# Designed miniproteins, single chains, continued (2): the designs that were tried, part 106

Each design is a single chain, and the fold is of that chain. pLDDT is the mean over its residues in the fold that is shown.

## One batch from the design tools (miniprotein)

Design m7523
Fold by ESMFold2-Fast:
Structure m7523 (fold): chain A 68 residues (1-68)
Amino acid sequence: ADAAGNTELHRAAAAGDLERVRALLAEGADVNAANILGYTPLHLAQRAGHTEIVELLLAAGADPAAKP
């Protein structure tokens, strides 16, 4: 995790790195992990407009109702 509490999945989701997101989910990354601001990887993907990553995270069990 970085200084903001972002996991590798947060960073990949924010960056639009679909292949890394897929690899991290296959490794058992916590899809609902919250950073220090309460944002999950799904929140960061939505903010950045990475629709394919949003769909992948939702398919992996991301909670769309989770709030910071």
Scores: mean pLDDT 79

Design m7524
Fold by ESMFold2-Fast:
Structure m7524 (fold): chain A 123 residues (1-123)
Amino acid sequence: MFSTLSEEERAELEEVANSMRDEGFSDAQILAIIYRVFSMFDKDGDGSGEMRERFREFDKDGDGTISKAELGLAMRSLGEKLTDNQLDLMIMQADKDGDGTIDFPEFLTIMARRQAKPVFSPH
C-alpha cells in the first residue's frame, strides 16, 4: 500500500498516525482507518494519488489548504451531512495553527477520526 508513496506523502501519513496514536488508537486501528480512508477516495484500489487529487479538487485557491466551506463541501461529497457546529469542532481539533484552514495532513486526520471504529461497546 505505501510502496508507491513519496517521502513527503509518507511523512503526512506518519503525522496522521501520530495524531491518532495520541488519541489512544492502536497501530492496528490506525492502519485499518487509513485503509478505509483510502478506500473512500480510491474506487479502483490504486492508492494515495486519488486522496491528494480529491484534496486539490476542494482546494479552490490552490494554496495547499482548504477553508471550512470547502471542508463542508468535501464532507457532503462523501455523503456526510454535517452541521456548522460539527465542522467547527472538526477544524478546532485538526487546526494546530489556529488560522481556520486545513492542510492535507489535517484533512487526512479529520477523515481518519471519522472512520475510527469504537472499541466493542458493552452489551
Scores: mean pLDDT 62

Design m7525
Fold by ESMFold2-Fast:
Structure m7525 (fold): chain A 60 residues (1-60)
Amino acid sequence: MLPIAQAVEDYTAKTPGELSLKKGQKVLVLDQIDEEYWLGRSLTTGETGLVPKSKVKIVA
C-alpha cells in the first residue's frame, strides 16, 4: 500500500511541477525524488506533482 501524507499547513506551488495544498489535504506518495521532495498525487484534486516533505506528514 502506498503511503498517504497529510498537509500540515497551506502551501502554494512555487513552480509548475509542484502541488498546491491546503492544510489537512491528503496526498498519495508515489515516489521519493530526493531528500526534500516526494512525487505525490492529490486525493482531493487527482493532480500529480512534487510535494515538499517539510509541508506534509505521513498518516497512513
Scores: mean pLDDT 80

Design m7526
Fold by ESMFold2-Fast:
Structure m7526 (fold): chain A 96 residues (1-96)
Amino acid sequence: PLSPSEQAIKKIFDLIDKDKDGKITYEELRKFLLDIGKSEEEAEEYIKQADKNNDGYITFDEFYELVLKMSGEDRALMGALVTARELGLPLPEILK
């Protein structure tokens, strides 16, 4: 039922969602953003944009909207991180 673009973003969401509960925490998203080379300040700005309900969790729909608003470079970094983790490549090679 998901489009190809939604499926790609869902794979990124599922990578962050360690508990497999369909929600990601602020800490999980912050860690992911830091892993792709964002500063703590940039990560906080993205988290504030994503959590529209201020409930401490980010749903797939909120995450999807966030990704669509991200720069092309940030989306490319997210895709590269997911691909590298699927291929078993070390993270430091991606964050150059």
Scores: mean pLDDT 69

Design m7528
Fold by ESMFold2-Fast:
Structure m7528 (fold): chain A 106 residues (1-106)
Amino acid sequence: PYSLVDPSQRDSLGRTPLHVAAYTGDLELARALLDRGADVNARDNDGRTPLHLAAENGQLEIARLLLEAGADPTARDNDGRTPLDLARENGHDEIAALIEEAIARQ
């Protein structure tokens, strides 16, 4: 069903389908989009990457998938917030730990 989704398409917020999958927790869609060459570090109108949205919304398995696909865990949005900042602000301790481990490996 996802074969018709253009991974580079942007909505009114500048979000790609990968941003939406990261926000909604659609792991199967996220995998399909990455397999089709979705930009893991694409930025929306707020400067947020898919990893920012996964971290904000508690999507642990998507955050893991994005980091494995080369997501930048240190990317800053237009407010200077990193995915780690958003995970901490929203009490997603497991995602915060995952991002801290990814940063330590760089």
Scores: mean pLDDT 87

Design m7529
Fold by ESMFold2-Fast:
Structure m7529 (fold): chain A 120 residues (1-120)
Amino acid sequence: SMSSEELGKKLLEAARAGQDDEVRVLLANGADVNALAPPNLELPLLEHPSGLTPLHLAALGGHLEVVEVLLKAGADVNAQDDGGYTPLHLAALAGHLEIVEVLLKAGADVNAQDKFGKTP
């Protein structure tokens, strides 16, 4: 059996990669749907990413099926990273309109402000 920390790390990696079947398996094995990315996680397109959840990574990556699986599993749609970015901020930044629509339907806050006071 994997530790909680190992399951969380694998879930973050699977969500980033768009591996929807692996996301389902990890969640079924007790991975924390709201696992936080460690400060040393290297992500293209983001400078100094910290406090990212699987939903942040799936939204940034345009992985619609992973977003839907995570939301169904109880992911916090309004989770904020250390910069105050929500999954909705990252989906909007990346231009993933279908993911924006799914997040809004799931109760994403359009008025959530990042550390600079900017909304999605």
Scores: mean pLDDT 83

Design m7530
Fold by ESMFold2-Fast:
Structure m7530 (fold): chain A 74 residues (1-74)
Amino acid sequence: MLTDEEIERLKKAFELFDTDGDGTISKNELKLMLESLGREPSDEEVEALIKEADSNGDGTIDWEEFEKLLEKLK
C-alpha cells in the first residue's frame, strides 16, 4: 500500500524519468522508481504492474495509466 508521501515521490520521479517530455515511462524506469522508495520489486511484479496499466501492450505507461496504477497500490 502506497502512502501519500510515496505517491508524491513517484510523481516527481515520473517527471525526472520522462526526459523526452512525452509523458511515458518504461518498465525499467518504473522498476528504478520503486527501488528509489526502498522497495525491491521482482521483474515479474513490475511486468504485472505494466500489463495492468498498459492497455496497448507497448511496454510503456503514460501519466493516466500511471495514476491508475498508483490508485491500485493505495
Scores: mean pLDDT 72

Design m7531
Fold by ESMFold2-Fast:
Structure m7531 (fold): chain A 61 residues (1-61)
Amino acid sequence: SEREQVERAERSIITLLRKEGYPEELIEKIREVGKEAIEKNASVEEFMKKVEEVIKEYLEK
């Protein structure tokens, strides 16, 4: 299901971010994006686009 795909993608991204040493603040923002995606029945593609936006905003500061 879309929910399972979003949950799997979220777990993979969080694992990668932790391994690369990114802060918990960014990880929590990714978790929030995942929760919103699930609540709105968004596709994994829509979830990934929002994740990319959050990461870009973090890097731009």
Scores: mean pLDDT 83

Design m7532
Fold by ESMFold2-Fast:
Structure m7532 (fold): chain A 92 residues (1-92)
Amino acid sequence: MDVNARDPLTGQTPLHVAAARVGSAAEVEALIAAGADVNARDRLGRTPLHLAAWLSSVPNDEVVAVLLAAGADPDARDDDGLTPADLAAIMA
């Protein structure tokens, strides 16, 4: 499967799916090394960093750190105008 292939229903890439899982830092790093677009947007305008931040109710700091180190935009806004930090605050 193309590392940047999008799900036709959600618009999510494999990196979106990996970033949404706790403990997946190694999978996220492998996808980035394979050429994954760290700032890819799904159908809701969400980046992988948005999905990693959404799960802030459990420690996902390693995935967040890997995405930021790879050039993820912490100020990216989804279709609701929310940044990854805004999503983390809503789930707090």
Scores: mean pLDDT 76

Design m7533
Fold by ESMFold2-Fast:
Structure m7533 (fold): chain A 72 residues (1-72)
Amino acid sequence: MERDADGRTELHRAAQAGDVEKVRELIASGADVNALDKEGNTPLTLASRNLSEAGLEVVRILQEAGALDRKK
């Protein structure tokens, strides 16, 4: 699984873009929903910055797939 210059996976990029279909495909192919980029962001963190309807749907999909919200 190759990461870009920011340490982001394809799932990070799809989540930031609000690309619901791509997020679903990546999760179905075994993408790590809790992967951290170089700044410590998860795909869920990037999706939560997209306040569109698509961004909210991505947040929901990531949470249902087991994305951990570190609020311990």
Scores: mean pLDDT 75

Design m7534
Fold by ESMFold2-Fast:
Structure m7534 (fold): chain A 93 residues (1-93)
Amino acid sequence: SALLEAARAGDLERVRALLAAGADVNARDEYGFTPLHWAALYGHLEIVRLLLEAGADVNARDKYGLTPLDLAKIAGHEEIVKLLEEAGAEDLE
């Protein structure tokens, strides 16, 4: 979907416009990735914030069982890790 591509690309204005037009904030691609997974993986902090404000599922799991929090941790995006944990992301140890 256009929202998944915009979130992956880091296009903040495109993400904002698509959400305002009613795009599915929890859309999934072939990997089970949501826009939040892509934004978290690529370090797009402002897009992560915008998606959370739009009601993104912070605990969504991809086909490998990974959450946006898992991807942010793997990629080393500490500010996104903090933001996702504050938004209610669960770490099931």
Scores: mean pLDDT 85

Design m7535
Fold by ESMFold2-Fast:
Structure m7535 (fold): chain A 113 residues (1-113)
Amino acid sequence: SKPNFSKFLGSVEEVNKDLFEGVTATGFTPLHIAASEGHLEIVEELLAKFGDQLDVNAQATGSGDEVGDTPLHAAARWGHLEIVEVLLKKAPQVDVNAMNIFGDTPLHLAARR
């Protein structure tokens, strides 16, 4: 069955209030989490409900390999090509050339497999 949006939010305590502005302590937005976990229908629902209010280019501020990652980086890093396509088609403000702190674009992460 399809993921329930309310169940998705309930599984992540930090993202249950301001959906379009909500971030974890490490700067992951709901869009980062849905993109990294491969929840295509949740990504589509977020873009449909909050697309113009979402920071689709939000960069993670935590530690490790994900610092500076956008939601597009997250989808590419874990090989969720269907989510990459949805972000490119339905989020006109998405920056395909955004670089994380390592100088990697989403395409660089996708190419690493």
Scores: mean pLDDT 72

Design m7536
Fold by ESMFold2-Fast:
Structure m7536 (fold): chain A 159 residues (1-159)
Amino acid sequence: SEYVNEPLTEDDVSLLVEGGKYSKNPVAPYVYPGLIGGTRLHFAALVGDLEAVERLLKEGADVNAKGTLGLTPLHLAAASGHLEVVELLLKAGADVNAKDIYGYTPLHLAAMSGHLEVVELLLKAGADVAAKDINGRTPLDLARESGHEEIAELLEKAL
């Protein structure tokens, strides 16, 4: 068995999130189900465990692995605002424009969650500022809908 790339089960996700620390994240109702079928790298990226991310990547973790909702580790790090983990995943060859099953890119999730420094880093890494989700919404639309005015201004400047 390839333990590093083994998919997380519903029981694995329940055990990992029972600590309740991330329940107040605005994307938590979407992100926690998105861990199912993901890897330990997905969980390390979600919680911002930089040492675990570094170790798992050295052990041959697939930086672009997708859970059942199509979420990559980069989606989870971006949604959670873990800047150093985002930087490490991008250096490891993470697809900055990966889309989940709803058409969300890491930039959509960072913009919706209000993570300005992550938005800046993703744009520098070549994130598609005009990418549309399944409802035709861009990262700019999600920043505006969520009241993140400084992120909205940054995304308008990037157009």
Scores: mean pLDDT 84

Design m7537
Fold by ESMFold2-Fast:
Structure m7537 (fold): chain A 70 residues (1-70)
Amino acid sequence: MKLNLEEFGILLRSLGYNLSEEELKKAFKTFDKDGDGFISKEELKEVLQLLGYKLSDEELDALIEKVKAE
């Protein structure tokens, strides 16, 4: 499961992080190691841990599903 830039921004805002467009793009580019325009679930888990969120795999899956449900 992968998130694009828009979905990544929505997810971070849902957790209370209001990043600027520049900050969001910089963070996304840092974790998009393959340069394919998507962040993997594992890369997203690393981002959230750096932001101080200790989510289980089930909690992360639920959050991704919510963001991807249009």
Scores: mean pLDDT 76

Design m7538
Fold by ESMFold2-Fast:
Structure m7538 (fold): chain A 153 residues (1-153)
Amino acid sequence: SMKRLKEEAQRRVHEAAKKALETLLATKRTADAEFGRVIAELRRRSGPEAEARAQALRDEITGLLDEAIGKVEEAYKSESLKEAAKLLKEAIGLLREARNTATEGLDELAAAAPAVRDVLEEGRNTIEGALTVAITELGKAYDLALKAEKEVS
């Protein structure tokens, strides 16, 4: 029946959004831990200006991740495939902004603080990798939501 097809499509999108949310929460934990490590090393081995810049970068990335998490949670709870797709697309945009902001900001810090470059480059690679994994999982959920919406329209 058409009702069963719609329910199965919604279930697939719900499961994909749940996995994307779990991945994104893990990404936030990884980014927070790496920023904490970088900030501690900047405090120990660099000046207060570099520490303050890293803290401001952490706060900006945390804000973008929290907004993306909220959108994925709404997508996960949504009974509308169209609304779920829209929310997932918006969350992907926020994660791409977070990845670009984090990589650019950490690269600028590495250029400004050569004594801690190794720590900043390691942190940059870890944060970029975690954000890329989250973007990929949200992308899969978004593609499923778009396909499901077309199948039931």
Scores: mean pLDDT 89

Design m7539
Fold by ESMFold2-Fast:
Structure m7539 (fold): chain A 111 residues (1-111)
Amino acid sequence: AKDVYGATELHRAAYEGDAARVERLLAEGADVNAALTEDVLLAKKGDTPLHIAARLGYLEVVEILLRHGADVTAKNVDGQTPLDLAKNSRRLQLLNPELQEKVIEVLEKAL
């Protein structure tokens, strides 16, 4: 099911960094490539769960989404891919640059 912003339960789980819930929702048939229909707080229209996880640096969630066929080339309304969001994440660069590098590496391997 989607909320009023087009966000799925999978978008919420990705935003929360809840890897176990991400795995459960994907096993239950959640659309791994569902896109937001509106801007929501720190997420943009067109963002997939992979965009959100990449921006926030949730490495385990990124890896799970990629294993389930997440489209690493998907672009949000600003023309940004998950890789673009990981590279441009000031939060990750400031708080955990090593994690940022690992997220970038995983996304580049998926290309």
Scores: mean pLDDT 81

Design m7540
Fold by ESMFold2-Fast:
Structure m7540 (fold): chain A 63 residues (1-63)
Amino acid sequence: SITGKAVALEDYEAKSDKDLSFKKGDLLEILDRSSVTEVYWLAKSLKTGKVGTVPAKYVKIIS
């Protein structure tokens, strides 16, 4: 899997403690794209330092 920096394309509110909340334009570090489902990736918020799952469709890889 490819890891790297990503930017949030839309606001997202976490649905569980495992999920990461973010705002459009927030920077994320993608840690794992081989999650249990192909539609969710493991990421770290560069704004908060929190790690959680993010919907892949709402983020864009930039590096």
Scores: mean pLDDT 76

Design m7541
Fold by ESMFold2-Fast:
Structure m7541 (fold): chain A 64 residues (1-64)
Amino acid sequence: MDEEAQKAIEYGQEVLARARTPEVAEAAQELIRTAQAYLAGKASPVDVVGAQMRLLGALVDEEL
């Protein structure tokens, strides 16, 4: 489970580096922060999944 949080941070950093809209950049930063909070014991797995889904939604809206 910590491995999934680490991958979420890496993915968020990759998306942030190539973000075309403020919405995608903000969602990527939120994913990074939430995954870091989870590793620190300050967030739940549900919070990380929620941040991942929010980033996916922002990416889909950008491509449409």
Scores: mean pLDDT 80

Design m7542
Fold by ESMFold2-Fast:
Structure m7542 (fold): chain A 64 residues (1-64)
Amino acid sequence: DEEEKLYLEKLEEIAKKVGLSPEEVSIIETLRKLGYSQREIAEILGISQSTVSKAIRTAEEVLG
C-alpha cells in the first residue's frame, strides 16, 4: 500500500527531527487520538513531556 509506505516514511522523518524511533512517534500519535494527555503519554513511554510536545508539533508540520 503506497499510502501506508508514505505514512511510515513521514513517521521516520518526524522521529529523526525529535530524536525518537518511528515506533515511538506512532505510539504518541495513537495515544493522542485516543485522548491521552501529553503528560500521560510521557509516563507511558518513559520520556519527557517536552519531547512528546515536540513530537506532536513536528507531526502536525509534517502530516498537516
Scores: mean pLDDT 83

Design m7543
Fold by ESMFold2-Fast:
Structure m7543 (fold): chain A 159 residues (1-159)
Amino acid sequence: APKRVLILYSTLTGATEAFARRVAALLEERDPSVEVTLVEIGSTSQQEIDEALAAMEEADLIVLATGVANGRLSPIFVEALRLIGARPEAARIRGKPAVVAVTGRTPEGLDAAAAELVALAERLGLTLVAPPVTAVSSDPAAVAAAAEALADAILAALA
C-alpha cells in the first residue's frame, strides 16, 4: 500500500508553502510509493479543523510546518493545533509519527520556535521521529538543505 505523508502547514508570505511543496516533490522523486497530501491551515473555521483532523487520521506520518514572524509561531497554526487537540477524534492521531519544521526570514528565534512546535506536537500525542527542521527562507541554499534533511528524515521514519 502507498505510504501516506501529510504536510499540515500555514503560510503568511508563501515561504512555508514553497518549502512544503519542495519537500513533497523530493519525497515523490525519491520514493514513488510515498503519497504526499498538502493541507493548508488558513483559518480556524470548523470546516478547516475537521478537514485537517481527517487528513491527520489518514496519514502514516504527519509533518507540522509553519512560519515564524517577529519571533512567534503563526498564531493561526497554534490555535488550529489547540482546536484539533480539543476534538474527541484527536485520540485517533495519538502515537502517529511526526516531524516538525519551521521557516523564518532570519535564523534568530528559529530553534526556540521549533522547540515550541515540538511541544505542541507532543501535546497532541504525536511521536516525534526526528529532530525539528529549521529553514532560513531568505537563503535558497539553506532552504534546499532543510528540505533535503526533512525528506531524508521522513523516508527513514517510513522505512
Scores: mean pLDDT 91

Design m7544
Fold by ESMFold2-Fast:
Structure m7544 (fold): chain A 61 residues (1-61)
Amino acid sequence: AVGTVVRAIKDYTAKTPDELSVKKGELLVVLEVLDRDTLVVRSLSTGETGKVPAEYVAPLP
């Protein structure tokens, strides 16, 4: 959900300039849910924003 902290469950390498590369275990804030497969997130480690596939992140308990 928007405003929720999520964790990367596996590494993802950005394929386009609007995507964000993430490392497994990285914490991210969900800024927008574009569709069922794509989120716009901000990294809490780097402050960078970008799109990541939803399957690469999971909500914290």
Scores: mean pLDDT 80

Design m7545
Fold by ESMFold2-Fast:
Structure m7545 (fold): chain A 118 residues (1-118)
Amino acid sequence: SAAARRELINTLRDERGRTPLHLEAGAGSEERVRELLEQGADVNARDDRGRTPLHLAASQVQGDEEEILRVVELLIEAGADINARDDNGRTPLDLAEEVGREKLAEFLREKGGEDLIE
């Protein structure tokens, strides 16, 4: 059932507390991210460091920036908290800026993303 699939994808965690959505968002896998969101994955699930799937997408240094932008857009459209703070107080925008993803940083600002205020 849809409810059983939603439960599984939201309870399945790796050794870092990451859900399938964390892993696929971090990999830039647009199609798998879309599939998991359609199955009811929690877009705001937190790993053991307080990071959401959006944090993992924003922090990736490997892969095509255009592909990661599509993943980020899917997460935001699904209700991702664009200003979620990890255990270090970092937002997705802070991480995008740290890794030099200029197009992603600009996109996040346009969607209401905020830097660390300190």
Scores: mean pLDDT 83

Design m7546
Fold by ESMFold2-Fast:
Structure m7546 (fold): chain A 70 residues (1-70)
Amino acid sequence: SKVEQLVELLEKLSEYLKDRNPGAAESLRKLAEVARKHPQGADSIAATALNMAETLKVPEEFIKALRELL
């Protein structure tokens, strides 16, 4: 499902950032937990994560994957 894809993507992005930006990694991990508990909020969570990814200049592969979920 879209929610499962979003959660997996947020967890991968959090892992990528864990040593590079620990605060952002923790925020993304928490967003993944919120998405699991509140699947109706998936679009809002994906948009928030996309904004963070663009601001932090993460690899384009993550940005493209997040855009595909919107």
Scores: mean pLDDT 87

Design m7547
Fold by ESMFold2-Fast:
Structure m7547 (fold): chain A 76 residues (1-76)
Amino acid sequence: MPITPRLLGWRLLFKELDVDGDGVITKEELRKYLVSQGKKEPTDEELDEFIKKYDEDGDGTIDFDEFLKMVREGLP
């Protein structure tokens, strides 16, 4: 299937947010991203609830597939 420029952009954004390079986004990295987008800083409880909705393996982190679902449905 053709890779859309939008999908490539999300992949690059994911790699920038994943500062430690382990292939997942942590709660702290997600918080920093939301602040960088001009949103108010979310609470730990708001981030935990948001991550829980998309974290299928229950480890408290977001992989690339879960990240794509989040950005498609809208971030907190």
Scores: mean pLDDT 69

Design m7548
Fold by ESMFold2-Fast:
Structure m7548 (fold): chain A 62 residues (1-62)
Amino acid sequence: MKKVLLVVGAGEKGKKAAEELAKKVGADEIIYVEGMSTEEGKALIRELEAQGYEVYGLGIPR
């Protein structure tokens, strides 16, 4: 199972946090997105999980 970190609205601090979190969880890929709503982010997570990815989110509120 591939692990993916999805990062929404990352500035310089967000990119550093994303790199550290990716190392901690062993993410195979980091996906950076801008201008994405919470609903769009959740839909993308569901799509990636349906493709067999384990998804971790950063910058996506509840």
Scores: mean pLDDT 73

Design m7549
Fold by ESMFold2-Fast:
Structure m7549 (fold): chain A 70 residues (1-70)
Amino acid sequence: SAEDEALFKEFDKDGDGVISAAELKAYLRSRGMDPSDAEVAELIKAIDKDGDGVIDFEEFKRFLSVVRGE
């Protein structure tokens, strides 16, 4: 959806089609949080089914579907 695409773009600052640990950490800092590298890695691991260390748009949509109870 347009909302999911807009939200993904908020994280994907480089426009490379994936969300890295660095991009996620930068976003959380922009929201007044200061997570450790280990905490960011734990968040990515929870979303990233394949364990490649990045979140693509399909994994992101699946994560949103799960948190919405869909």
Scores: mean pLDDT 71

Design m7550
Fold by ESMFold2-Fast:
Structure m7550 (fold): chain A 80 residues (1-80)
Amino acid sequence: MNKVDANGVTELHRAAREGDVEKIKELIEKGLDINAKNKYSGETVLNAKDASGKTALDLARENGNEEIVELLKKYGAKEE
């Protein structure tokens, strides 16, 4: 159950960009399989890139959301 907009932005991308720690926890708690692989790319939802080539982890770092960076890394987000 992954909502993706026309630019490949997931709810996880938006929460990371906005610094919404509670939304990220909610998405994981509600059963978002962050380790589910995309059928076509083989990348996990956690490591999915938007139209700008940014992952949720990239967006969190760029916006200084250190708590979200730590949380995403704890759940297995890949670094560049």
Scores: mean pLDDT 67

Design m7551
Fold by ESMFold2-Fast:
Structure m7551 (fold): chain A 124 residues (1-124)
Amino acid sequence: SLVEAARKGDLEKVKELIEQGKGDINSALEAAARSGHLEVVKYLIEKGADINKALLAAAEGGQSRVVRYLIAQGADVNAKDADGKTPLLLALENGHFLSAWTLLQAGADPFATVPGLKIKETTL
């Protein structure tokens, strides 16, 4: 599948499947970002995949190089997932302190999610 090719970093297979219109490009981007496959991430972003979903997945996976790339491409460092979690919170709860540090240096607000973490302000 496209997601499996992206998770493995098989750029040639990802290109083949995208050219055939197969699979969910955003799910593939998330898999590549979580696994740290920067060249696959770059390709999928160029094809129109959602960079904010990639940033959330890269932070969850502790992929600091991918996190830096996505921030440089204009990803929202304070983007929220369906649970109201930011890239910073996902990095911290998964023990990825280097990615958390990268996000803080890029302007992530450590207080942006603190009120929401107490059940008040799930996604609204």
Scores: mean pLDDT 81

Design m7552
Fold by ESMFold2-Fast:
Structure m7552 (fold): chain A 93 residues (1-93)
Amino acid sequence: SEAEELIEEAERLLEEAERLLEEAKRILEEGGDREEARRLAEEAKRLAEEALRLAMEALKLLGDGPLSLHLRAIALALRAIGLIFEAERLLSL
């Protein structure tokens, strides 16, 4: 279904966002290139914002659809919000 495709795409974007954010944290912890860390955090935020958009769209499309897919989309939206906040925190340093 279209909602399932959006959920799968949101999951892929969040996995990439988490990977980039962990790399940004690693660079900062090692005293490395702050500009590179900022670039990675900015990209992670962009991906997480897109994932949130897709998860919210999936929820709209699901309507009265399966509870399991609603819970999956809600979990993705919350995960995306957490990553956006974490990226913004790193960008404020």
Scores: mean pLDDT 89

Design m7553
Fold by ESMFold2-Fast:
Structure m7553 (fold): chain A 76 residues (1-76)
Amino acid sequence: MKDEDGRTALHYAAETGDPELVQKLLDEHPEGAEDIVDVNAKDKDGRTALHLAEEAGHEELVEILRLMGADPNAKP
């Protein structure tokens, strides 16, 4: 699910740069929560969680997001 800024929980995890937060989100929603599986969801500015992780230099998060199916060619 998205909040009022169009962001999912993955967007916030990518912005904070905490791969443990991503793992906690997966642990809390092991049944396929929508807010964790929307890896290619864009916020109101057209940014995906992958874009935010790359901008912040969080390479471990970038790899996790790619393993979850994030598209590095998604345009902002």
Scores: mean pLDDT 67

Design m7554
Fold by ESMFold2-Fast:
Structure m7554 (fold): chain A 99 residues (1-99)
Amino acid sequence: NILEAAREGNLEAVKANLDQKDVVDEEGRTPQHWALEYGHVEIVKLLSDVKKADKKGVSAALIAVLSDDEEVMKVAKGSGGELTEEAEELAKKMKEALK
């Protein structure tokens, strides 16, 4: 399925199942959450949308901001809007708390 394809980095399988990009697992995680967690940048660029949050309230935008990857950040800024701005502020506070 698309969730497994995103976790494994199978770009072709994700392309074949783009109609299911909004499907979530038992934790409310989308394919974009898994692609971001496992660092599959090309899949992140393909899926583009970072607005969805999992059951713990973790948005794909927050995972993108915390990845510290320039290409992933460009996707988040392009598709997340205000949610990406909120994730950047939260990530900044988290980094300050770790000092």
Scores: mean pLDDT 78

